# Designs tried in a protein design run: designed miniproteins, single chains, continued (4). Part 110

Each design is a single chain, and the fold is of that chain. pLDDT is the mean over its residues in the fold that is shown.

## One batch from the design tools (miniprotein)

Design m15822
Fold by ESMFold2-Fast:
Structure m15822 (fold): chain A 73 residues (1-73)
Amino acid sequence: GDGEKGAELAEKAAAYAAAGDTAGAARFSQQASNVSGTEEGKKLAEEAAKAAAEGDSVKAMQLAARASITEHK
């Protein structure tokens, strides 16, 4: 995986979720999960995408932020 790109995409997902754009959050979280450098980062990004798809912008933001932190070392 590309951890740096995964972190960047997860940061974008968190920003969209913080703005209440759950569709944008879901899209970027899914992209982050596909390029994650770690299994933990991938799982967090997948959970963020699921939360965003369910309309839970707060949970999506928190999970996407955690995915980004996990990929930044």
Scores: mean pLDDT 83

Design m15823
Fold by ESMFold2-Fast:
Structure m15823 (fold): chain A 94 residues (1-94)
Amino acid sequence: ALSEEEQKQLQEVLKTVEEILKEIENLDEESQQELAKEHGFPTVEELKKRLELAKELATSLLNNPEDYQKVLEEAQAKAYEEQKKLGIEVSPLP
């Protein structure tokens, strides 16, 4: 099971990811590309996919703290497939 401290960390991660996704939606194409580059991504699409994976994982862990091992295994499998497609190093959320 996730500890209260781990749940708080996941909530902060979720909030940060949602804020970045919202910022991307409000930016023009040039500013979106600059933001992606600042985060080390060649394209906005790759940045968005990374953020969406992080949001999905954090949300699933928070909703299923007792089943977090299963959620992590499923998220790792999904991240591995996306990593192969994009060539990006995917780290699971803590």
Scores: mean pLDDT 72

Design m15824
Fold by ESMFold2-Fast:
Structure m15824 (fold): chain A 87 residues (1-87)
Amino acid sequence: MALAIPKKYHPLLREKMKELLEPASKESLEKLKELEEYLKKNPDIKKEEKRKLAVKATAESIRKIGDAIDEAQKETYEEAKREEEEK
């Protein structure tokens, strides 16, 4: 579910996204590079199979990035809720 985060907490959201997205993005890029090297070393793989591998790797990368964004939003929402409860 999309969480509604007030604008005053957007700086906190940016920090959380930086903390969580940076390792997720790096891991995704490294896995895509590994796939590229694998395909270069195995030219005998059929074009259709290469496409399936690329689609799967891209889908997994999108999922990891999405999970990191969701986690950053949840952490920011919980922090915002805690702050509002203290007021």
Scores: mean pLDDT 76

Design m15825
Fold by ESMFold2-Fast:
Structure m15825 (fold): chain A 66 residues (1-66)
Amino acid sequence: EEEKRKKKEIVEKAKKYGDESVANLQAWADEMAAKYPELGPQYQARADAAKKFYDDYIKKLEEEVK
């Protein structure tokens, strides 16, 4: 019970951190695209990669705590 609760807490914290990290990267990519349009695709690719990484990671964590 304790271990399962702790794992669920880790999943929730990982989701929050991932969401904030992806949102920050997306905001930065948008800002960079506005200031340096030719560099926008590079920053967007970083945001896309981060989103995919967290989506995959969270899915694995959720399966483990069930």
Scores: mean pLDDT 78

Design m15826
Fold by ESMFold2-Fast:
Structure m15826 (fold): chain A 102 residues (1-102)
Amino acid sequence: GVAVAQAEARAGETATVRAVLRGVGPGTVGLVVTGAADVQASAAVPAAERAEVTLTVTLPGEARVTVTATYVPDSGDAAAVSEITLEVENGTILSRSTSFWD
């Protein structure tokens, strides 16, 4: 499965994503920043009953940007994801959404 969290933030701040995953296969948590300048970060997730992954990205520029965090399994198979939480230091989180399927 795929889990997505999105937030709108002010450029120049730091965005931190924490992904909490349960019963997942190996995969990747990606972080993409769009708006002022496109910035990407990713981390591999091992197979585990429960895994936690944290990524941090400094937001460039002077404009408001959209930050998106996504979990994608390497196999493309459906996976259980308990939560993806997106935090922006000194920024405003306008929305958070989590999609879940087995």
Scores: mean pLDDT 62

Design m15827
Fold by ESMFold2-Fast:
Structure m15827 (fold): chain A 82 residues (1-82)
Amino acid sequence: MEQIEELRKYVEELLKKLNGKEASPEDLRRLQALMDLIDRGVELPKPVEELTLDQLMALLSPESREIIERIVKAYEEVKKKK
């Protein structure tokens, strides 16, 4: 229960970075991964701040990981064109 609230707070901070246009592609990957995990109610093995991006991605299905990578690539292309 506390873990879900911690995840939501972390997602809010990542969203603030995205709105400020300070977010990296890695921040976007973390945001998308955490949103998927929250929606699925997945329990984390460690506090969110102690999890690497690789560990977060490992908690996702192969399909979710592919979707997130496509989203990140699209974001990178848009950012480069602006």
Scores: mean pLDDT 69

Design m15828
Fold by ESMFold2-Fast:
Formats: structure tokens, sequence, C-alpha cells
Structure m15828 (fold): chain A 92 residues (1-92)
């Protein structure tokens, strides 16, 4: 996990770092989530959809862990919409 995080940061892969942060938060690995988030912050991606996808994805993961499924679903939907726009802008 740590080696992969360093590789993704070195490659400038903001989308993969955002996905790693959300997946780590959902798994309860807050240390890995924080490290992935800080790596993304250091890359300073100018794409606002990547930032919005990360924030909504983290909120969804935290709400799901707290048992607030309605809030989790609302944030997950917003994260997916922003992630789709970010991928389209990247030609993915």
Amino acid sequence: AEALLEELEAQGNALALAAMAVAAEAAGDRALAERARRALERLAPENEDIKAALEHGLAAARAARAGDLETAEAHARKAEEHLARAREAAGL
C-alpha cells in the first residue's frame, strides 16, 4: 500500500490517489486515507472535479461507517458524478 501510494504520487496520478483515499477511509484505514489525501494535496490538481469527488467520496465512506446510509448514498452519487467528469476531462 505505501509503495503503491509513493508510485502513484511520483506518476502524478491524482484520480488513483483520490480513489485510494476513499477506499482506505471505507476500509477504516484512516492513516492510509490521510496519507493518500496529503499526496493528492501535494500534487495540487487544478481539476475541481477531482477535489469534489474526493470530498464527497470521503463523506460517503464516513457516513456508511456510521450507519447513515441515506447520507452515504447522497454523497456517493455526488462523488460518482464528479469522478465521471474528471475522467472525461482526462480522456478516460
Scores: mean pLDDT 80

Design m15829
Fold by ESMFold2-Fast:
Structure m15829 (fold): chain A 80 residues (1-80)
Amino acid sequence: SAIEKFIKEVRKILEDRSLSISQKVERIKKLAEKLKIHPTLARSLTFMIMLELNMPIGTIHKISKVDKALIERAIKARNK
């Protein structure tokens, strides 16, 4: 499915150490557009993948624009 392809490719983009944060954001946006995934769903899926990958809170904040306190609460909820 388009959603499964998006999740797989977003994971690769997020783990790519050669890409800046701005390059990661742009590639994820273009991927969502290419796969015709709604921007809100794409942002939600990207956020969940970043939590699953145990990315640093500061990195999740810069990519998602979600407040650090909300990210901390989401991490605690996932690890229950």
Scores: mean pLDDT 83

Design m15830
Fold by ESMFold2-Fast:
Structure m15830 (fold): chain A 100 residues (1-100)
Amino acid sequence: SEIERIIEELREISLELAKIALEIIKDVTEAIGVALRLIGLEEDAILHLKNGDYEGAIKSIEEMLKIAQDLLSRSTDPAIQQRLQQIIARLQEIIEKLKK
């Protein structure tokens, strides 16, 4: 189903964002904190999606989007910037699909 595909895509996005956070954030405690927050937001979004609460899911995904945008502002590597721009576009597309 479309929701099952969105769940898998959110898992992939969360893992990639956590990897990027651990790569670019110099403070290890901050990097771990961001990675743990991403896991929590992913779990929250998936729970809301499974319960048919798309508004709740959108809120968690919007927080993931804010984290991606923050990581983009902190990135100096063009390859990482490109990956983050792709993730931002994917998160925005998921939000649009869930609003329908």
Scores: mean pLDDT 90

Design m15831
Fold by ESMFold2-Fast:
Structure m15831 (fold): chain A 74 residues (1-74)
Amino acid sequence: ADAALEAALARLAEVAGEEAAALARELAARSEDPVATALGLLAQALAAQGDLEGALALLGEVSEELAREAAAAL
């Protein structure tokens, strides 16, 4: 769990910057599912950069249903 959270936050820092990663860490710490929260924020950052395939692939690792809902919203 911790390794997956740290990997998601590290990638978010590369995509959206260190401040976005710090905010994501705070939100994840207050979430019932920290890994899903961090991956959801990373997917939103990737989608904002135009990487829709990367965003959907990440959501698919957490939930196929979440990936499908994200595809409908994007």
Scores: mean pLDDT 73

Design m15832
Fold by ESMFold2-Fast:
Structure m15832 (fold): chain A 94 residues (1-94)
Amino acid sequence: EEKEKIEKEIENLKQKYLDEARKSLTPREVAFVEEMIEEIKELVLKGATRKYLDSLIDYYLRLAKADGFPDEVLERIRELLRQLVDELYKIKEK
């Protein structure tokens, strides 16, 4: 089924971005990214808009900043998550 193929591609994409995060972020920061990736994945599958996901990413990054994450780390996480969203929408449009 085409739907099963899409779900598998999304899971592979999740692992790709988690591996990328592990190369440059601490375990605590990677755990934060993993939580966000899982939520973004579920929301995209449920038909969330890009505008909503952008707002959600900004919200979580504000929480991470309040929790002591450095600005450099926040910018890196933002870039990773925005790339993930772009690739998830490309998969969904197949």
Scores: mean pLDDT 81

Design m15833
Fold by ESMFold2-Fast:
Structure m15833 (fold): chain A 64 residues (1-64)
Amino acid sequence: SAEELIKLGEEGLELLQEGRTEEGIELLVKAGFSREAAESIAKHAEDPVVRRAAIAEIRKIAAL
């Protein structure tokens, strides 16, 4: 299930880069982010530092 959460997070970030903002936010929330955190990530989705940090956080959430 850790792999599934990481996949959801990566798909969410991809949707954000495509401009599909609401769909991307919903996938990040399913991956374990709060809506507030997902919306903050969406504002900076073009930044590779933000994208790497988001995936690292999902891995941390998945590991508990």
Scores: mean pLDDT 80

Design m15834
Fold by ESMFold2-Fast:
Structure m15834 (fold): chain A 64 residues (1-64)
Amino acid sequence: SSMDNRQRADQLIRNNDDWRDDSIRVIDQRLSNGEISESERQMQIGIIDQQDDTIRQRAQQMQS
């Protein structure tokens, strides 16, 4: 059970890390192209950070 929960937790974190990396890359590209402002970038990164915190909290709860 503990190993299964750990595998699920690790998968959740990995999936979120992949989404985070891709999302940040897109945001940085948009900033570089002048499509968004620094303020918009900060807002979008803040949302990503909140999601990351939520997923990490869930993963910790699953591990006990």
Scores: mean pLDDT 84

Design m15835
Fold by ESMFold2-Fast:
Structure m15835 (fold): chain A 110 residues (1-110)
Amino acid sequence: IDEKLEELAEEYADFIMELLRAGRLTRAELAKMLSLSPATVSRMSDEELRQLLIDAEYQTLKTVLQLLQDGNDEEARRILLGPLIPVEGAREELIEFAERIFEKLKELAK
């Protein structure tokens, strides 16, 4: 389970980094998603930012999986998708990606 959560966290981080490189997501929007200051995110290298994204997503996925195992699907969905709602340009792509992750987590919770 932990190995699969790490894999999903890396897939998410790589997806975010691709959106950032393509200019579809800004570092300021990412800072809001992570509840960090824009100055903190602007000072980070791409490698530092990718590692932060992996670590943050791994903790989120662990929380979501626990909520699904407890039968709390609504809260699990809220935790996973809530931070993505304020993103304007890449919102649809981020939500579609998160929905695929959510379905994989539901299979792991069985």
Scores: mean pLDDT 81

Design m15836
Fold by ESMFold2-Fast:
Structure m15836 (fold): chain A 68 residues (1-68)
Amino acid sequence: SLEEVEKELLEELNRLNRVSSTEEWDAFVDELAALSAEARAAGWSRLERGRKALEFVRQRLEELEKKR
């Protein structure tokens, strides 16, 4: 559901914030904002946009783990 996706997104964003440097976090916020704007412009539903954002956050978490 939308509520579950938005809750998971908030939890994963908090996790990403904790494991990121200030520079990494600022870059992720900018990228996420750009993805949100692009998805809105493309006519994606709120649920689809939430899922896309969650995928982005999870992908960045995996990339950070791979570097360590």
Scores: mean pLDDT 81

Design m15837
Fold by ESMFold2-Fast:
Structure m15837 (fold): chain A 78 residues (1-78)
Amino acid sequence: MRKILDIRGKSDEEIEEELSKVENPIVITDDPKRVIQLLNDPRVEKIVFVGEKPEGFPEDERVVYAESLEEAKKLAKE
């Protein structure tokens, strides 16, 4: 089942444990470095970034941008 995972403030180990428990997760993050890592993970269906798109950030259909955590949770459900 698809699940929404908020990985903000989590370590690499914690993120891997959460990703291993679910199929095609939708992931919420506020760290630009995490977005790049998640784009290379075939398990991840969708990435919701909390914040404005940084300059030079990759264009990818899986990445959506949210102004707040509340908006990110709404976008993750779509």
Scores: mean pLDDT 76

Design m15838
Fold by ESMFold2-Fast:
Structure m15838 (fold): chain A 98 residues (1-98)
Amino acid sequence: DPLQELRDETIAKLRELGLPEEVLEELERLLDQLVEAEKEYIALVKAGEDATEAARRIREVSEQILDLAVENRLPEEARKVLQDFFNRVVDIVEEAVE
């Protein structure tokens, strides 16, 4: 499961950077929600169904992750890890739906 592997790798990298545990727990929760929404999006697109609500959920959770990073003044290295995560999610989703 490439989305789950990417999520696990991302949390491990953030943990190594020494982020506070409460921030890591919140990021873990939001990343899990994002992965679930991305999987729903992929399933709907592949089925030829309306994916608008899944896309809206992806945007909403992504905004919550970005807000958390700004609110907690995450260091540049942590923000780069999150940026890499989002770029890799796009690649995985595009590959999964063609």
Scores: mean pLDDT 88

Design m15839
Fold by ESMFold2-Fast:
Structure m15839 (fold): chain A 90 residues (1-90)
Amino acid sequence: TELGRRAYRLARSRDPDLQLLGARLAYEAARSPDPRTQELAARAAYHAARSRDPRTQLLALRAGLLAYRNSTDPRVRELALRAIRLAREQ
């Protein structure tokens, strides 16, 4: 829960370095078996995917793919797909 919350908060930052950290934490959070942590990971991935930094975009893509694979929740899977699409459009 704390990991997912931190990932989501940092991914929403205007600071590129904090967005990158948010994307890294989203990737770790997406590995969690906890559905709430997976949901926060997918949300964090979506926000990180908006970054202009290619490193952050790549981590957002990876986090989105992982959240999609690990979640059985349709809402989490939909958020993850949005993150994947957004990251790939760059």
Scores: mean pLDDT 85

Design m15840
Fold by ESMFold2-Fast:
Structure m15840 (fold): chain A 65 residues (1-65)
Amino acid sequence: SKAKEAFETLKRIREEHPEWSSKEKLEEGAKRLGLKNVDEFVDLLTEYGLKNPEKQKELRELLES
C-alpha cells in the first residue's frame, strides 16, 4: 500500500539523514514517492497511523527528529 510505502520511506530518510528537520524529511519523502506536495505525504502517514495504531509512537518519533 502507498501508506506503508510512505512510512518505510520516512524510516529510510531518518536512517540516511538523522540530522534533518521534520520539514526536510517530509519534503524528501514526498519527492521520493513522486507526490505533488508534502500534504499528500502527510496524508499517507496519517492513513498508516490510523490503520496501524501500534506504529503511531514510532511515527511521531520519526517526525520529531
Scores: mean pLDDT 84

Design m15841
Fold by ESMFold2-Fast:
Structure m15841 (fold): chain A 89 residues (1-89)
Amino acid sequence: SSEFLEKLKKVFEAFERAYAGLDKRNQAALAFMLAGNMDIIMKSIRENETVVDAIEAFFEELEKDPNLPITREQFEAVREAVLKAAEEL
């Protein structure tokens, strides 16, 4: 639907804005979090009304992955940056 596509656009705009403000280490962490997790992103967008809620749901689901080779510090820094970018849209 047009509503889904508009939400998708804003979610990826939040990722792009966050990425631009992160250092190289956390840029790599965000890229890794997005790689292979498109299904989780799409599900979060479908199941949540707002862009912020979709992003929060994405990070909550990703945090449950025992194979995520990213430190807690990197995860929290990236999550905070993306949520801040989403709230500023």
Scores: mean pLDDT 86

Design m15842
Fold by ESMFold2-Fast:
Structure m15842 (fold): chain A 64 residues (1-64)
Amino acid sequence: SAEKQKKIAELKKKIKALEEEIESLKKYLAENPDLDPATKANLQERIAYLEKKKAELEEEVKKL
């Protein structure tokens, strides 16, 4: 259905935005190895959270 296609497109757009943020954060960590340990841990937790959200949206796409 057209509604299903529209929902898939919206989910894919959100997945792409999450992928771009994850890649940006990973690049920042790689380029800044001397970051404060607490800051590094917080960024790693954010990456893990975003990867979990991405996986949830990918599963939602598969259900449609």
Scores: mean pLDDT 89

Design m15843
Fold by ESMFold2-Fast:
Parts: C-alpha cells; structure tokens; sequence
Structure m15843 (fold): chain A 88 residues (1-88)
C-alpha cells in the first residue's frame, strides 16, 4: 500500500517538484512549510480521487499535514499514526 501511494505521489508530484523546490528556497521556513503543506494537500486529494483504495491513507495524511500547518501537533500526531497504520 505505501509503495503504491509513493509511486502515485511521485507521478503526480513530478510536474510540481520544481515549484516546491522554488517555494522552499524563496520563503522563510515557516511560510515555506505552509506553502508546501498546501501543495501536499492538493496532491493527496488527487491521489484519493484517482485511487479509491488509497483514499483512506491519503485522507489521514491530509489531516496530518493540515493539523501540522495549523500548529495542532496533537492532531497531527494522531493523523500520522492513522496514516502509518493504514499504509502497513
């Protein structure tokens, strides 16, 4: 499951890889993280739309990224644990 998610993310992220690198280089660390989080959320939504069997893992990762971007570390931790359990 994790391997399929990684392969699909690589395929969907390939056209955005340069943009993500540019954001990381250009913005302060906290703003770069927020911008990267928004791009990752968009990629996870695309994964969920294309691969229904990965939808649960993608949704859990999306919640983790959203919570971390919002500064809710407890919610981010819980969502990360859910995503890991679903991916194994």
Amino acid sequence: LAARLTALLEELAAPRAAELEELDARLPPEEAFAAAAEEVIALLEEVAAREPELAAVAAAWKRAVEAEAAGDLEAAKAAHQEAIALAE
Scores: mean pLDDT 68

Design m15844
Fold by ESMFold2-Fast:
Structure m15844 (fold): chain A 80 residues (1-80)
Amino acid sequence: TEAEEILKKIKELIDQTIAQLAAAKSLDEFEAIVRDFEKQILPLLEKFAAIASPEQREELFKELGRLQDAMGAKYAELKA
């Protein structure tokens, strides 16, 4: 379905962002990666919210949690 296609794109974007974060060597690079992610994810999230089932929203929250964990770990690493 359309919601499944959007969720797949969101997962691919999250995986790409996690890989970019792993390669980041400075807080400036981290900030740029996060900003680019927010720009790309926003229209996908808006469209997904309009059509997704509760189960699909739960899967999205788990994927976003995975990204948030990666962001937190990388931010802590770069701050040290």
Scores: mean pLDDT 88

Design m15845
Fold by ESMFold2-Fast:
Structure m15845 (fold): chain A 74 residues (1-74)
Amino acid sequence: MSAREVAGAAAREVLRANRAGELSARDAMDILTEVGRLAQAGASAEEILRAFEALLRRRASPEVAERMVRRVRE
């Protein structure tokens, strides 16, 4: 999966989780901002995915974070 594909998948998953009430609007915006920043800076798919996982560990419940990471890794 390319960096652009990982960033896009992460963004879609963040927006889905926010709409489902699993992630607050503030946490969703913070995650989207950082993922977008890394993608624009030319970060690798692995770097974007690691940052996404780290942010979710701090912002979401363990169950929500695990599901979101799994969906992006598909």
Scores: mean pLDDT 84

Design m15846
Fold by ESMFold2-Fast:
Structure m15846 (fold): chain A 83 residues (1-83)
Amino acid sequence: METYLELDFEGELVRRPDGTVTFNGRVRIRRVDKETGEVLEEAEAELRDLDGDTRERLVRDLQRAVEEGASPEELARIIEGHS
Protein backbone atom coordinates (compact mmCIF):
# COMPACT_ATOMS: atom_id res chain seq x y z
CA MET A 1 0.00 0.00 0.00
CA GLU A 2 1.40 3.39 -1.04
CA THR A 3 0.24 6.40 0.95
CA TYR A 4 0.95 10.10 1.07
CA LEU A 5 0.45 12.80 3.69
CA GLU A 6 -1.75 15.83 2.99
CA LEU A 7 -1.52 18.96 5.16
CA ASP A 8 -4.33 21.53 4.82
CA PHE A 9 -3.93 24.88 6.59
CA GLU A 10 -7.17 26.69 7.50
CA GLY A 11 -6.84 30.06 9.20
CA GLU A 12 -5.56 33.57 8.85
CA LEU A 13 -2.18 35.18 8.44
CA VAL A 14 -1.73 38.41 10.41
CA ARG A 15 0.99 40.76 9.20
CA ARG A 16 2.24 43.04 11.95
CA PRO A 17 3.65 46.57 11.41
CA ASP A 18 7.23 45.29 11.91
CA GLY A 19 6.81 42.95 8.92
CA THR A 20 6.41 39.76 10.98
CA VAL A 21 3.65 37.37 9.94
CA THR A 22 1.87 35.12 12.43
CA PHE A 23 -0.57 32.31 11.66
CA ASN A 24 -3.66 31.55 13.72
CA GLY A 25 -5.77 28.59 12.65
CA ARG A 26 -5.96 24.85 12.19
CA VAL A 27 -4.00 22.18 10.33
CA ARG A 28 -5.74 19.05 9.07
CA ILE A 29 -3.36 16.16 8.43
CA ARG A 30 -4.49 13.15 6.41
CA ARG A 31 -2.84 9.94 5.26
CA VAL A 32 -4.32 9.03 1.90
CA ASP A 33 -4.09 5.78 -0.12
CA LYS A 34 -2.55 6.62 -3.49
CA GLU A 35 -4.57 3.96 -5.36
CA THR A 36 -8.07 4.50 -3.87
CA GLY A 37 -7.88 8.08 -2.58
CA GLU A 38 -9.24 6.77 0.73
CA VAL A 39 -8.38 8.67 3.90
CA LEU A 40 -6.77 6.10 6.23
CA GLU A 41 -5.78 8.37 9.13
CA GLU A 42 -6.74 11.93 10.10
CA ALA A 43 -5.66 14.34 12.82
CA GLU A 44 -6.10 18.05 13.56
CA ALA A 45 -3.91 20.56 15.36
CA GLU A 46 -4.45 24.19 16.35
CA LEU A 47 -1.88 26.92 15.78
CA ARG A 48 -1.92 30.15 17.80
CA ASP A 49 0.26 33.19 17.09
CA LEU A 50 2.88 31.18 15.19
CA ASP A 51 5.81 33.59 14.67
CA GLY A 52 8.80 33.37 12.34
CA ASP A 53 11.26 31.71 14.73
CA THR A 54 8.72 29.14 15.94
CA ARG A 55 7.66 28.53 12.31
CA GLU A 56 11.28 27.81 11.28
CA ARG A 57 11.66 25.20 14.03
CA LEU A 58 8.22 23.73 13.28
CA VAL A 59 8.93 23.42 9.53
CA ARG A 60 12.26 21.71 10.24
CA ASP A 61 10.71 19.27 12.72
CA LEU A 62 7.75 18.52 10.41
CA GLN A 63 10.00 17.96 7.37
CA ARG A 64 12.16 15.50 9.31
CA ALA A 65 9.11 13.68 10.73
CA VAL A 66 7.47 13.40 7.28
CA GLU A 67 10.71 12.01 5.81
CA GLU A 68 10.80 9.45 8.66
CA GLY A 69 7.23 8.30 7.93
CA ALA A 70 5.45 9.98 10.83
CA SER A 71 1.71 9.44 11.33
CA PRO A 72 -0.86 12.27 11.22
CA GLU A 73 -1.19 11.94 15.02
CA GLU A 74 2.58 12.40 15.45
CA LEU A 75 2.61 15.43 13.13
CA ALA A 76 -0.33 16.98 15.04
CA ARG A 77 1.60 16.49 18.30
CA ILE A 78 4.65 18.26 16.84
CA ILE A 79 2.48 21.17 15.62
CA GLU A 80 0.73 21.58 19.00
CA GLY A 81 4.11 21.49 20.78
CA HIS A 82 5.08 24.66 18.87
CA SER A 83 1.81 26.60 19.40
Scores: mean pLDDT 75

Design m15847
Fold by ESMFold2-Fast:
Formats: structure tokens, C-alpha cells, sequence
Structure m15847 (fold): chain A 80 residues (1-80)
């Protein structure tokens, strides 16, 4: 679990690096990967945040919006 969180953090850093290089599409892909690792770790809230960042970096990709919605639904289910 902690290893998946660490992998998510690394992909989050890569997203930032590619954003600063002006490669927004690649930055969005890394933010999406970060979200997937946080989902695998059971951290659905952080996953939703990462997917939101991917959506902001590549707003043309509807998949990022759908993944954010799914992660938020998981957060709600676990807190009932």
C-alpha cells in the first residue's frame, strides 16, 4: 500500500516536470497514472484530485473526468 502511494507521488512529480516543459498532454498522462496508483492504494480522495489535475492539463480527454467521478463515488461509499 505505501509503495503504491510512493509510486503515485513519483508520477505526480513527473506530471509537474512535464507541465513545466510545456508538454501538457504528457503531464496529464502522468497525473492520470498517479491517480491509478492512489486508487490501487485505496486512497480514492487523492486519486480524484490527481484525475482532476489530468482533466485540467488535457481538458479534451473526457476519460479523466469520468475517472474523477468514479473515485469520488468510492469516497462517498466508504464514508457512509
Amino acid sequence: MEEKIKEGEEYGRLAREYYEKGDYKKAAEFAFLAGQYFEEAGDYLTAAIAYDEAKKLDPSNEKYTEKKKEALEKVRELRR
Scores: mean pLDDT 82

Design m15848
Fold by ESMFold2-Fast:
Structure m15848 (fold): chain A 99 residues (1-99)
Amino acid sequence: SEAERAELEAELARLRAQIAAARAAGRTAEADLAETVAEFVERMVNGEITEAQIEELRAALEAQLAELAKDPRVSAEGIEAARASLDALVEMGRAKLAA
């Protein structure tokens, strides 16, 4: 729907702002994770997503989340919240494929 597309585009804009702020602050692992999330959202907006791409992006996100967990500035609670958000994003991608 147009409303669903607008919500995904708004999320993409928020992620791009987060990436810029993280890069400027030297938070490389956070920026890399956010860039992978932005790529996934962009694929959903364009309707060019497959189950194989969802699984590939999930594996990449989990690897990047493990790197983010090594940053002493990031709390364990923050890592678990990020993991839950990534799981929700993957489910949104799968729901879009089923539609």
Scores: mean pLDDT 77

Design m15849
Fold by ESMFold2-Fast:
Structure m15849 (fold): chain A 129 residues (1-129)
Amino acid sequence: SELENVRRRAADLLDDVRRRSLALLAGTDLGGAQAMVSTAAQMALDPRLALAGAGAMGMLRGAAEYNPRGKLVADTADREIDMVIDARPDIAEELRSVYKQSRDATLQGAREGDVGATLEALGRALVAG
C-alpha cells in the first residue's frame, strides 16, 4: 500500500542515517554523511516523509557537531533544513522542532556514550510519527 511504501522509505532512510551518524561520530565517512543530508532534505520535501527527513537531518547534524571534523556536514545540514523550511512554510515550526530535537538528542547520546541506542530510538519514533 502507499502507507506501507512511505513507512518503508522512512525506515530505510533512518537506518542509513543511523549507520552514517555512527561513522561520522567515529571520525569517518564525512563525504557520505554530507551526501546523506541532501538525500534526507529531498525526502523532507515529500509531505508524507517531511518529519522523517527533518529528523534524519537533525541526527546527522548532532553527530557532526560532536565530531571536530564535522563542520562541513553541520553547515550543509543547517543550510539544507533552511531550504526545506522555506519550501514548506505550512509545517515550518514542526520541521524546526523535529530537526532541533533530533540534533540535541543525538549530541547528548554521543556525550553520554549511548548514541547507538539513542539513534535507534529516534529512528523508530520518526517512522511511527
Scores: mean pLDDT 85

Design m15850
Fold by ESMFold2-Fast:
Structure m15850 (fold): chain A 64 residues (1-64)
Amino acid sequence: LSLEELGQLLLEANNALVDAGRTPAPLPDGGVASREAFIATLRANRAAHPDIPRLAELLARAEA
């Protein structure tokens, strides 16, 4: 996946968090954002919110 595609997955993760009534984490800063930073954010969201199955799906897409 490209960095743009990873950013899109993070936006979808934030939407899933908002839909569940939770506060989304801030997106990685574009000036320091790496593939690892995007994936780490997706992993952190999934670990913090294991009851939201959409987060697991988005993480799986990012790690493919």
Scores: mean pLDDT 75

Design m15851
Fold by ESMFold2-Fast:
Structure m15851 (fold): chain A 76 residues (1-76)
Amino acid sequence: DLDKLIEELAEKLKEEEAKAKAQAAANLAAGKEPFTTSLNTTVEKLKEDVKELLESSPSASEEEIIESLKKEIEYF
């Protein structure tokens, strides 16, 4: 179910953003460099890639789209 996969992707994205925020705060408190900026750029690109994939790669088989989406979130 494509809708379920999109929900899963949104949940993962929220969790990764929350973890990155917490880790960046911990890094700053420890005097280390935060990685929030780099992650924000990656998140932005991931969102655009997912949108383009859904709109520009329609297929009769949703399996191909599902596999592509899984691969995209794997890189996150």
Scores: mean pLDDT 61

Design m15852
Fold by ESMFold2-Fast:
Structure m15852 (fold): chain A 66 residues (1-66)
Amino acid sequence: MKKVKIYVSKDEPKEDIDALVAELEAQGYEVEVVETDSWAEAARKAREDGTTELRRRLHRIAGERA
């Protein structure tokens, strides 16, 4: 089983986060959502963990909704 962490800001919409989680779970991943204090902190942790692609997907989902 593959586990992935997604780093999110408190300011990011829960619906966008839930949509990304659903997509990843459909792909066979076990998803852990890690909430951070700010967008900048979430981006930094994603960069350190090598999950910047997941944050790009989250941003794209937000753009499709808006």
Scores: mean pLDDT 78

Design m15853
Fold by ESMFold2-Fast:
Structure m15853 (fold): chain A 113 residues (1-113)
Amino acid sequence: SLEEVKALYEAVEAKAKELIKKVEELLEGKASLAEVEAAFDAFVAAVEKLIALLPPETAAKVRELLKKAKELFKEFLEAVKAGDKKKAAIYASELFKTVLDILALAREAVESL
């Protein structure tokens, strides 16, 4: 239903905001790696639930962005573990952009239902 799609979109937006906050806090030494991994897993799960209810063409575009987000997150974690602060900041920025692109596509699809 439209009500279910809106609720799932709001869940994705909430998990996206939590993920961005936790990544920023990790880069400031204020959050654990485990907290950031949990926030990313929660974001992915919320997006996958939303994808199931989106129009097929939008769902395909969101899946490609989610795949990119997963790869960027992996690169971010490796940079953090290596102590490469510059690389970690770059991958975090690219991850944030990709997360915001997912939200923009999902919002446009929900508003057109």
Scores: mean pLDDT 90

Design m15854
Fold by ESMFold2-Fast:
Structure m15854 (fold): chain A 87 residues (1-87)
Amino acid sequence: MEEDRRALEEALAASTPEERELLETAYRGAISEDEEVRKEGIRAQVLLLARRDPSSLQRFLEQAKSYELDEDQQYAVEVAQELVAQA
């Protein structure tokens, strides 16, 4: 987690205010034992991906079809599908 914290600090320094909020939410989710907080973090990561490279979101969905997904990965796919539908 110390290495993740340093990565977060470096990313925050290089980010816009909107990206900073999403990065902080993603980090909070990654270190949380709370399912709802973890889901908020996953949603923030998918939103960041959609903002930086929308085509990566579609590639992620295609790749996900070939894997056995855990609950967190299934939620990430659901969020990605919602964002693609809204685009």
Scores: mean pLDDT 73

Design m15855
Fold by ESMFold2-Fast:
Structure m15855 (fold): chain A 101 residues (1-101)
Amino acid sequence: SKEEILETLERLHELVIELSKLLIKHSENLTEAIGRALRLIGLVYEMELLVEKGGSKEDILKTLDDLEALVREIRATSKDPEIRAIADELLALIDELKELL
C-alpha cells in the first residue's frame, strides 16, 4: 500500500514535469504558463513531503484536490492535444492515488 502510493507519486511527479514543460513551450502567455508550472510542481513537492513525513490523510487529500483542480483548469483552457493528453493521464493517476489513500 505505501509502496504503491510512493510509486504512483513518482509517476505523477514525472507527468507534472512533462506538463509544465509543455505549458511553457506552447504558451502564448509565458508569465501565466510559468505561474501554473510553479504551482503544479509546488503541489507535488508538498504532497511528497506530507507522505514522507507522515502527514494526515486529510492534508494529503486537500493537496491532491488542489492539484486536481489546477490540472482540470489547464485541460479546460488548453486547445493543445499534447497538454490535454498529459492532463488526462494526470487526472487518472490522481484518481488512482485517492483510491490508495
Scores: mean pLDDT 86

